# Ledger of designs, part 72: designed miniproteins, single chains

Each design is a single chain, and the fold is of that chain. pLDDT is the mean over its residues in the fold that is shown.

## One batch from the design tools (miniprotein)

Design m2654
Fold by ESMFold2-Fast:
Order: C-alpha cells, then structure tokens, then sequence
Structure m2654 (fold): chain A 73 residues (1-73)
C-alpha cells in the first residue's frame, strides 16, 4: 500500500508534464483534478475538471466530480 502511495507521491508533477507534452490530453486534466481533490484543494480540482470538459465534454468522471464538488462546497 505505501509503495502505491510512493508511486503517486508526486502525481501533480507527472500530470502537469503530460499536459505540457499534450495540452489536449483530457485524461491528464481529469487526473490532475483528482489529485487536487485528494489533497483537499477543491477549488483547484474544479478548475482542472472544467478544463478536461472543455477538451472532452462527454467525460463522465469529470462531470460527476464537478457536481459533487459544487454540492459539497
């Protein structure tokens, strides 16, 4: 378990790199939003999920997280 946490210890850096290489990678934006959500940075998470939906409006996971975050905030 702690090894899985170590592999994802810097997920934000990894996903930012993926976005730098391909700014249209909707999955990288979703993963970055999820990483901020796990850190309790809900406003940041919302921004990244909104960017993911700008690239892929049918991204169900991003829509669901936005609805949850807007309800919990």
Amino acid sequence: EWEELALSGKPVEGYKKAIEEDPNNALAYVRLGMAYYREGKYEEAIKWFEKALEINPDYAVAKEFLERLKKEL
Scores: mean pLDDT 73

Design m2655
Fold by ESMFold2-Fast:
Structure m2655 (fold): chain A 71 residues (1-71)
Amino acid sequence: PLSKEALELEIEAGVHEIAAAVALTIGDKEEALEHYKKAAELLKKALELEPENELLRNNLEATEKEIKELE
């Protein structure tokens, strides 16, 4: 289970991931990239709090892959 702090960071990252997906549907690649970068930053902070959390690590890796695809 996530700590309260890690969970709050993961939820905030999820909001940015949804915003990025919405931006992609309207063709705004630059807005999507900004949101994925913010999500990755938040996931990195959550992973610092829970370094052995495989789900956080996998989510971060997936988000970083999306950033590379958009660059």
Scores: mean pLDDT 84

Design m2656
Fold by ESMFold2-Fast:
Structure m2656 (fold): chain A 80 residues (1-80)
Amino acid sequence: SPLLEEMVELVREFEEKLEKAKTIEEVEKIEEEFMKKAKPLLEKAKKELSPREQTLIEALYLAALGEAFVKRRQIEREEA
């Protein structure tokens, strides 16, 4: 699915930016930009894809947000 491929690429770009982030503020900005870019893909998926493919794209999105959560917690604990 072209939409699935676009989401995979968006997640890859997001993860590369997260790896380089050193502050909570940087993580929050990266997450906000990712969510803004992902929203149109999620909306398109709801209209164009099967329920299974919609779920796969949503799973990729949620997993990416989980990585941001982990990164924020690592920085928070290292600064404590």
Scores: mean pLDDT 86

Design m2657
Fold by ESMFold2-Fast:
Structure m2657 (fold): chain A 69 residues (1-69)
Amino acid sequence: SSAQRQALLDKAQELYNQSEQLYQQAKELLEQARQDPSRARELTTQAVDLGGQAATLQSQGDKLLKQAE
């Protein structure tokens, strides 16, 4: 139904927005790592973890878009 399709699209957009926020946080941690080399390993590890979470949310959004077809 059109209503079911719209619900899937809305949920995909929500997941993409959450993914973008996590990528932005990861980018900020990488900038902090450049400014503080003594914490670079710790901050980079946290950024990689956030990037992985963001990629998972993006993948979930992509699956919902495919279901909406």
Scores: mean pLDDT 91

Design m2658
Fold by ESMFold2-Fast:
Structure m2658 (fold): chain A 67 residues (1-67)
Amino acid sequence: MEEEIWKEAEITLLMMKGIIALKSGDYETAIKYFEEAKKLADENGFTEAVKQAEEGIKLARQKLEEA
């Protein structure tokens, strides 16, 4: 369970970095962090985190399209 707890913390940190980048208008960086979070969440079976990361990627990509 030690490794799983650390992976949850890492995914959370990546999600937070993605959200901060998204709010700052750095949509490319936001996509990168959300994709990293999604990959880790998927590899570790964290279905809720995968969905959250996918929403973040979708929003960031939509913002890039508006540019």
Scores: mean pLDDT 81

Design m2660
Fold by ESMFold2-Fast:
Structure m2660 (fold): chain A 60 residues (1-60)
Amino acid sequence: SEEKELKEYIKEGDKRIEELEKEIEELKAKGTPEDQEKAEYLEELKEIYEKKRDELLKKL
């Protein structure tokens, strides 16, 4: 039960990471200073999600 819940939570987190990756790529492609600042912010958010994912994976 707990393992299934943990796996589902990780899977949901992975989807969010994928969405962030796509948005970061799109912003970097636009190449304006404003888009670069937004991309940097989203990269920091992505790192937070990835760190959380790695912590959860260690519990499996």
Scores: mean pLDDT 83

Design m2661
Fold by ESMFold2-Fast:
Structure m2661 (fold): chain A 85 residues (1-85)
Amino acid sequence: MEEEALKFAEKVIDNIVNNPKLTDDSIVAAVVEMIRTMLEKYKLPLDKVREVVDRFIEKLKEKGFPDSTIEKVRAAADEVLEELE
């Protein structure tokens, strides 16, 4: 289950960071769905989901995404994680 959640997250992350046509809104929506899927479908612990989000943000920085996009992703992830506790 944990391995399946991580493979799912890796596919989502790779698709986002390698797609230059995605809007900020599309990236945020994909991150929210990824977090919800990891927690609700795969039952991944919150700490592991936070680790995945942190790695995603670092990959966005490495690929040269704007700080504004990174801030929106971080804010959306924090909001979803706070709601689901």
Scores: mean pLDDT 80

Design m2662
Fold by ESMFold2-Fast:
Structure m2662 (fold): chain A 65 residues (1-65)
Amino acid sequence: SLDQLLQQRKQQGRQLGQQTNEYMGKSNKLQETSEKTGSQKDQQQADQYRQQAQDYLDRLQQLNS
C-alpha cells in the first residue's frame, strides 16, 4: 500500500540522515584537527568522510524526490 511505502521511505530517510550527520561530524572534527596540526593525513581522511556524507545525502535527496 501507499501508506506502507511512505513508512518505509520515512525509516530509510531517518537512517540516511543519521549517517549523513555522523560522517559530516567525523569530517568536521578531522578538518579542525588538520587545521590546528597541519596533518595532511587528517585532511585526506576528513575529505573522505565528507565525500561519504555527500553520498548519503544524495541518496536521501533521491529518496525524497
Scores: mean pLDDT 87

Design m2664
Fold by ESMFold2-Fast:
Structure m2664 (fold): chain A 88 residues (1-88)
Amino acid sequence: SKIQQLEKQAEAYLAAGKNREAAKKYLELGRLYFHQGEFDKAEKYYKKAIELDPNNADAWMALGVVYLEQGKYDEANEYFLKAHKLKK
């Protein structure tokens, strides 16, 4: 499956010390889980992406959207502000 492929790619990048590339794969994993309505898994992978590349504005934005979908407006706003600061 695409999920298994992305997870293997992320682990391969981590083993090679390529944290930015690994973060991109975890962001893609989070997006797939988000589209499936698995918000807890989406949050987990977005947080992994941020841990590996804290300057990735798209990962902070994606985390904000997950919190927004769950009605956690204050946390969502914090993540959106972080994403905005990183883009501009």
Scores: mean pLDDT 88

Design m2665
Fold by ESMFold2-Fast:
Structure m2665 (fold): chain A 75 residues (1-75)
Amino acid sequence: MNKVELVELEVLEVPEEAMTEETKEALEEHKKAHERANEETKKNSGKLGQEAQEAAKLVTEKANKIVKEALEKAE
């Protein structure tokens, strides 16, 4: 598998009970940010790739907060 050291992103594991519309949207945004960061880095090494990496990190943090709130509501 290809590993990229562009972003410190972790794949979010969401239990079935926490799979709400909000968690689905958060996971989709996380996935889009990952794909964007990878594509930007492949096309443009340097500042654009770094900015995409930072954007992906922020989206991941937002997704984690949404998932955490959904988990607390599901329990």
Scores: mean pLDDT 66

Design m2666
Fold by ESMFold2-Fast:
Structure m2666 (fold): chain A 55 residues (1-55)
Amino acid sequence: APTPEQRIEAQVDRIVAVYLELHPDASPEEVAAVRAAVRATLEAVAAANPDLVLE
C-alpha cells in the first residue's frame, strides 16, 4: 500500500501537471512555488485528519 508521503507526492504531481497544462509558459520557479504550497497544505490536512487525505 502507498505510504502517506507517497499519497501526498502523487497528489502534488497531479496538481502540478494540471497547473502546467493550463500554464505551459510557467517558470520553473513558479512551478516550484505551486508544488511547495500544495505539499504544505496537504501535509497540514493529513496531520489534522489523516483519513481525509489517505482514504
Scores: mean pLDDT 76

Design m2667
Fold by ESMFold2-Fast:
Structure m2667 (fold): chain A 65 residues (1-65)
Amino acid sequence: GAKEALEEALRLVEKGEDPGEAFGKAAEGLSDEEAAQASAAFAEGANELKTKDAVEALKKGIEIA
């Protein structure tokens, strides 16, 4: 689901993947609804922390999802 996709994206980013590419790969195989939920949680995480750091935003998004 959305939370697992964010966890996978975080793992890929920590391995050196580009955040956008990592999120795209992690969202592969999700339904449109699940992908939207993951995207919304990531965006909310970035907004709450007022951060441009994708790792911090993904960690917060996982807590929200």
Scores: mean pLDDT 79

Design m2668
Fold by ESMFold2-Fast:
Structure m2668 (fold): chain A 71 residues (1-71)
Amino acid sequence: SEEEYQRLLEEARKVADKIIEEGKKNGLPDGEVLARVQREVERLAAEHGMTPEQRSRLLKEVADYVVKKLS
């Protein structure tokens, strides 16, 4: 459902925020931070049984969020 998707998107953004903070503390390049976020979000989507379309949507929305946060 859309409600379930939005809840998972919120969780994914929280995961992204933690990885961004850890990356800043450890001096990781932006590209490595983005790659780590994408790997964790992909795992999260798979564990929740998302369709390929939902997984693609989630990854794109979280990637956009991360890129804006790193700007």
Scores: mean pLDDT 86

Design m2669
Fold by ESMFold2-Fast:
Structure m2669 (fold): chain A 102 residues (1-102)
Amino acid sequence: MKQKEIDKVKEEADRIAKEGREAAQTMLENAKKYAEVTGDESILKEAEREVKELQEEIDAMRKAVDNGDIETAKEELKEAQREIDRLRGLADYAKSKIENAK
């Protein structure tokens, strides 16, 4: 039972790490374009902070998985998923503002 749960958490961790990288890239691209179009760097600064927080959460999740700490890994996985959702929302917001400015 414990090994099957560890394997499932590892699969979810790999998925979150991939989605996190994709969300971070999209967010940073959109934030840079927003700063270039509007002259407002506030979204870029927030994006850089949130990307750093996501990286720290992914690292903590992987460390917990490697240590067999499944409860901590599940908590970090949920937190990473929430941060990914937040980054995606912010990326969509920045894109919408760029499109409306042109």
Scores: mean pLDDT 81

Design m2670
Fold by ESMFold2-Fast:
Structure m2670 (fold): chain A 90 residues (1-90)
Amino acid sequence: SEMLELAREAGEKLKQASEGDEEASKKAVELLKELAKLEPSDEAVDIMAEKAGVPKSSVMSGIVEAKLESEKDEEKRRKLRDEAQAKLAA
């Protein structure tokens, strides 16, 4: 399953990020945002928790935060685009 492979990679990157790998931290956030869009199964969350060495609740919290951050960034970009368009219409 593509979802389970993404969950495995995300868990591995979360583990590396916890060990101080800044690049792995960035990759983990990207993978969490992608998984959030796919509505990850309990099995996928369990795989991530096992690979990352953290409780399942921590993984679930991370997915929710990644989704909210993605939505905030999209909202900010939409607002900037709308402001630019308004200036052109004046």
Scores: mean pLDDT 78

Design m2672
Fold by ESMFold2-Fast:
Structure m2672 (fold): chain A 62 residues (1-62)
Amino acid sequence: VTITARALRDVPPSTDSILGLKKGDVVRILKVYDDGTALAQDANGHRGLVGLSYLEVLSVEV
């Protein structure tokens, strides 16, 4: 399953584990965690954690 999402707001990379995003950036969700965070990858191949509340789901591919 591949989930594509868009950032609803700017997300600063506050730690090495957090994926930095700008509003409107499209990411691929690789894994969803029980605490409401996801492991995502941006268009440049950077991976990190992001809160699901900061993302708008665009599509889900099974």
Scores: mean pLDDT 77

Design m2673
Fold by ESMFold2-Fast:
Structure m2673 (fold): chain A 74 residues (1-74)
Amino acid sequence: SVPKARYEPSVPRLYVNGLDISPVLEYGDPALREQALLDFARMYLRKLFTSAEELTTVTGIDAEAAEKIYEHLF
């Protein structure tokens, strides 16, 4: 089964099965936060989600963000 995942963009955190596995991201340029999230996604989400559509099941990730993450992973 697909693990339950949640992303909080106001505090750049990713939760998987209720556990916070997000890196601690410093405040700053939103583009740098997005890049850090994509780098994190490469390490963790590539193993859990293999398509952009599957990434949209993560709370806080819309279709545009999912496509960007998918391009970063593949």
Scores: mean pLDDT 53

Design m2674
Fold by ESMFold2-Fast:
Structure m2674 (fold): chain A 80 residues (1-80)
Amino acid sequence: MEELEKRLKELQARHKELMARAAALPEVPAELTALLDEASRHLLQAINALNRGDLERAEEHLRKAEELLDRAEALIQEAE
């Protein structure tokens, strides 16, 4: 539980940082906005799963969010 809550907090902070960096870009690729939006949905689903005590589903959503944020960060770095 506590480990997943820590991971959720770290991914939420990372999502916020990447959203700010994306907003500062001269051109925002449609793929980037889609990745950040999908990551946000998975983070919300992870919160809901944790609130229900569904640790397996929370872990799945956190893993998916991390993968999406990794791809978003790569696109931001290429655009910067």
Scores: mean pLDDT 86

Design m2675
Fold by ESMFold2-Fast:
Structure m2675 (fold): chain A 66 residues (1-66)
Amino acid sequence: MKLVVTNKGNPPHIIALTLRLLGDPNITVTRAGENTFVVDYKGDAEGAQAFVDELKSDPNITVTEL
């Protein structure tokens, strides 16, 4: 599953998201802008949905499914 993830939060929130994305072994991340990432999730469909729901729960994060 591929996602475009944009974080509009403050610097600590941006750092926390960056560490979350880089620390997940199921995620390949490509930086597409200062606070925008293209994320490729390599886990199962259940894990992919849980990950999307986690990101969408944060009002400072915009997620677009590709």
Scores: mean pLDDT 77

Design m2676
Fold by ESMFold2-Fast:
Structure m2676 (fold): chain A 56 residues (1-56)
Amino acid sequence: GSEEFVERTLLAAKQQKTPEEAIEVLKQGIDFAKKAGNEEAAEELEKKLKELEEQL
């Protein structure tokens, strides 16, 4: 479901070596969710992306 997709995407981002690579993983997840029509997952990932970008 949407929640599992968000969780897995966030875990993949957390495993990246740099914040820039983590941001790229989140952007790819958002794009995938939007193309799949999963607006709930896209919205949650966009929120996490914004939080991460605000820490740079």
Scores: mean pLDDT 82

Design m2677
Fold by ESMFold2-Fast:
Parts: sequence; structure tokens; C-alpha cells
Structure m2677 (fold): chain A 68 residues (1-68)
Amino acid sequence: STEQLAEEAVRLAREAAELLRQQGRDDEARRFEDATRAFAQKLVDANDTQAAQDAVKELEALRRYLES
């Protein structure tokens, strides 16, 4: 469901934000989490499942990049 994909996107954003904090990028991490949470809510409100799937894929790619 769009809600489950939005929850997954927020979870991945939290993980990416933690990696940013480990790099000393605390302000960027906070802004990123806040922006992703707001975006995820808009996706749920619009019931845009495709955009939610795309967001999850992009956030998984970002997390892998930050882990490298």
C-alpha cells in the first residue's frame, strides 16, 4: 500500500540521516528527515503508489552510497 511504502521511505531516510550524522552533517540530516517525512505524507494523501515506490528506490540508492 502507499502507506506502507511511505513508512519504508521514512525509515530509509532515518537510516540515511544517521549516516549523515556520523559524517558530522547534522543540519543536513535533520533537514533531510523533515523533508522526507513531509513528502511521504503528501504521497499518502495523494495515494500515489508509483511515486512512493520511486522514493523508496531512490532512498535505498542514497543509503548505499552513504555507506560506501
Scores: mean pLDDT 84

Design m2678
Fold by ESMFold2-Fast:
Structure m2678 (fold): chain A 76 residues (1-76)
Amino acid sequence: MLKEVVIKFKNVEPSKILTDLTKVKGLLGAQVTENEIVLYVDEELDWDELFAIVKKYLPSYEVKETEDRIEITEIE
């Protein structure tokens, strides 16, 4: 099933993480705004690599999982 991963930024610029995120296996596409990235992912997504990149760029964050999407929100 196609899922969405949404990353919401407070202090980090989305462009700094985007290049590394687009290299993750199982990523089908991305939409970028000033403070948010929406990733479209398939069943082959490398979750370990995704979270390694998130940890590298975001000093603190929270994760909320719903039926159709995972939301990662930067914390101050």
Scores: mean pLDDT 78

Design m2679
Fold by ESMFold2-Fast:
Structure m2679 (fold): chain A 70 residues (1-70)
Amino acid sequence: SSLERAEELARAGDIEGLQRELAAATTLEDRVAYASAISAAVSGEPMLSKERIRKLAEAARLGREEARRL
């Protein structure tokens, strides 16, 4: 899964790999997962959980939906 791939790349410190995967990501969930992994790798903070990533992707989708109404 994208989350498992993001975790592997973050553990390896492969920021370039994470950036390539993020650029290729077509879903909000995948984009949030790779963005979270880059943040974790750079800041030393733990990666977001699967549940948190899903919730953030849903919030981003809803934000785009609300922006279309405004």
Scores: mean pLDDT 75

Design m2680
Fold by ESMFold2-Fast:
Structure m2680 (fold): chain A 81 residues (1-81)
Amino acid sequence: MEKTEEAKRLIERAAEALLEGRYEEALELAERALRLAKEAGDIGAMGGALEGQILAAEKAGDEEKAKELKKLMEELSKKIK
């Protein structure tokens, strides 16, 4: 699926940005990945994108954003279970 593949590529790029300390870029890439994953209906890719956003927000010191994203992850977990 086209959107799922693009979301996966963005998640991989976000992970690389996190490793390099480029936290704002990692957040942007993971946000784009989440949007595409939602459009594709890929719950696994949505989870990966949210994890990337949470970590990037925490590393950037954006505690409010990280808290918001963690709530979204909890809601997503309930859809899987």
Scores: mean pLDDT 81

Design m2681
Fold by ESMFold2-Fast:
Structure m2681 (fold): chain A 67 residues (1-67)
Amino acid sequence: SRALAVQMLVRMGGLSEAQAEIVVDAAEEARRTGDREAAIERVMRELGLSREKAEALLEGAEVALDM
């Protein structure tokens, strides 16, 4: 669920709720469009994170969205 994904990113990812919502929004957009690269670039740009960190956060969000 979206709520679980946000909670997981805050607790395990060390993000604020606002930052976690950006990551979850990006993950949901990637699911709708099939464009994972756009989601990674968005997270890197909006949160100022490395590609490695952005990919890890998106993977975590995707797993939590499926739970």
Scores: mean pLDDT 83

Design m2682
Fold by ESMFold2-Fast:
Structure m2682 (fold): chain A 91 residues (1-91)
Amino acid sequence: MSLDELLARAEALAREILAREPAGSEVHRLAEGILAQLAYLRTETDPARQRELLRGIREQLEEYIRLSTDEALRARAREIREQIEEAIERL
């Protein structure tokens, strides 16, 4: 999977969380944070900075998995988290 494809999948997940969770909830704030970090990552060309931003997104996904009760979104978050870990190792 390309980095661009991975970022698109993470963005789609975050937008689904924003659509389904109430504004001001912890999980809604995590999704907003993911979208903000994805925006920075799309403009970043330094592999070291890309790794740092990916680690931040991974941490927010881990917190989402811990807090969420939506099994379908948690499953997608786990898959994306694993793909982010793989991307960090390849950078």
Scores: mean pLDDT 85

Design m2683
Fold by ESMFold2-Fast:
Structure m2683 (fold): chain A 65 residues (1-65)
Amino acid sequence: MEVEEELLKLAREGKTPDEIFDEYAKKVLDEYKYYSLKAARYMRDGQESKANEYFKKALELKKKK
């Protein structure tokens, strides 16, 4: 709840949805989930090469555990 209130405050201050989401992701997600999220964003933006690089980083972290 407090995290959601903080994110809402950032939105009211004029931060972009992407900036707000990055702040949330950094606070809540581990590196594996963060890289997976970055990969998904690049894929949505049509940058398959960069998306593939971040998927590779995420898989490498999972492999080590």
Scores: mean pLDDT 70

Design m2684
Fold by ESMFold2-Fast:
Structure m2684 (fold): chain A 111 residues (1-111)
Amino acid sequence: MGAEALAEVIDALNAGPAAGAEALRRLAEQIREAAGDPERTRELLEALRDAAIAARGLVGPALEETARRAIELAEEARRLAEDPARAEEGAELAVRAAELLARALEEAGAA
């Protein structure tokens, strides 16, 4: 499941910033739906982190810092999810990271 989610985002990113943004928003929705399943949440958070790193390469210089911030938030979300008691907090942070990165990609695609 995590590997499939990552593959879908990578394929979308290769298609362009707008497609990548939509795939990241879908991943955010999957993370919300996985709330209460620590194993599933962990897999999706790892997929988000790897997807954020890949997406950084597509962001123009003006949005590079936003992409870096999204990667930092995704890494923090992954660390929080390692503690089952904080998995929900990690999921919320991951959703914020995915939405921040999606917005940056949408702005890059609109240029």
Scores: mean pLDDT 77

Design m2685
Fold by ESMFold2-Fast:
Structure m2685 (fold): chain A 65 residues (1-65)
Amino acid sequence: SEAERKAAALYAAAKIAEVGVETSRELAERAKKESEEKGKVFEKHAEADEEAYRAAREKYEAIKA
């Protein structure tokens, strides 16, 4: 059904966003070891990715509820 296809697409989007969070956190950790200033910049990016993941997860949960 269309609803099942929509749910699958939202699930895939949430999984992509989850991987983005993991990648951003790793980059932030590595950048911080080189320079505290660089670490702070990458931490901001990681926070933005975390918010994107939360939004994507909420959309998926809403359609599954």
Scores: mean pLDDT 80

Design m2686
Fold by ESMFold2-Fast:
Structure m2686 (fold): chain A 68 residues (1-68)
Amino acid sequence: SKENDKELLIAGGYSALNGGKISDEGREAAIEGLKKNLSPELAEKAIKLIEEETDGKKLGKKLIELGE
């Protein structure tokens, strides 16, 4: 559901805020999780943020904002 999608994005965002840098393995796992659990439109937006943003704190904030 859209509510579960938002919770997943917020949880991922807080995880990124607490970590300085996301590993390549963690990034790939996050992208796969988003593809399987989010709506296609929201998954595309979240994946684009993960691919374009290299700073974990900025990525975390943007994912939380997307989940709100």
Scores: mean pLDDT 69

Design m2687
Fold by ESMFold2-Fast:
Structure m2687 (fold): chain A 80 residues (1-80)
Amino acid sequence: TAEDLARIARVTAQQLSKSSDPRAQELARLLQQAADLLEAGDYRGAARHLRQAADLADSLGMPELAQHLRGLADQAEALG
């Protein structure tokens, strides 16, 4: 459900926000924005933010996180 996707994005953002790396904090902000969009019913907007977050995760050397975020984006798009 959209609520489940938003919860996963928020939990991931909370974990990343504990990092002292400003790039990880930016990733957390993108995930928080994606969660807000999911709760607002903007599933396509959420999917775009999740894909942007995945690209940033790849640039940070987190390929497994990037794959998970792309999966969440595909699920968000399927809701709209």
Scores: mean pLDDT 86

Design m2688
Fold by ESMFold2-Fast:
Structure m2688 (fold): chain A 62 residues (1-62)
Amino acid sequence: STKEKIIDAAVELLRKDPNLGNVTIEKIAKAAGVSKSTVYKHFKNKQELLEAAAERLAAEQA
């Protein structure tokens, strides 16, 4: 799904730099191959998206 592609892109960016402040919606949208507007259709804000990505990254490393 598009939502999963967005989370996957955010996870990949966080693997390269775990500092959430360095990961922008614009970078995530570009990596996922979608528009910034499409990201906001699936996530209310950057915080919600980064929380979802961080949860997935933590689970994958456990």
Scores: mean pLDDT 78

Design m2689
Fold by ESMFold2-Fast:
Structure m2689 (fold): chain A 68 residues (1-68)
Amino acid sequence: APELVSPEEARARFEEVAREAEAAGLPDFGRWILLMADHLLREHPQLTREELDAWVAALRAALAAELA
């Protein structure tokens, strides 16, 4: 069975990426991440670790692209 992540752990991981965006000078992107995370966790309160890691990786890739 896939490993499930708590909503609290998932939110903390999204908050980490939002803080990375704010530290990089992209506060609007950080705000968007938090709004997206709120919506995602409302619709899907039980994410797998693989799903969470994929979301975090995609958001960090998007942040890197904005900084390039």
Scores: mean pLDDT 84

Design m2690
Fold by ESMFold2-Fast:
Structure m2690 (fold): chain A 62 residues (1-62)
Amino acid sequence: SMEDELLEEIERLSREGVRAVIEGDYATAAELLRRIAELYEKLGKHEKAERLRQEADRLLAL
């Protein structure tokens, strides 16, 4: 389903984001969090999407 495809993409991007944070690449991690937030918006999870955008902004302020 479209929902399953979105969840698989979220999982993939989340794994890449964790790797970016471990490597200290906060710019890449922030970009990935924003992309994940867009996918959560498509799933109707607006509060989750907003929290992820706030986390992305936090990483860029380091």
Scores: mean pLDDT 88

Design m2691
Fold by ESMFold2-Fast:
Structure m2691 (fold): chain A 68 residues (1-68)
Amino acid sequence: AMELLEEAIRKIEEVDPEAGAELRKLVEEGAPLEEIADAAMAGISAAYEKDKKAGDEIRELYGKAAEL
């Protein structure tokens, strides 16, 4: 789960560095999982707007990480 989340954060940072940095900060601060999930969804949406294919891949990775 951790490795998939880290990969998703990396991909978000690649497409939208600001959204990725915000998500990474929440993870480093040990924010509640619900807050991390909310930020992850926002980052995925931002990535989707810039690169639909990358956003699709990130969303699928995050979905699998959340299911584990």
Scores: mean pLDDT 76

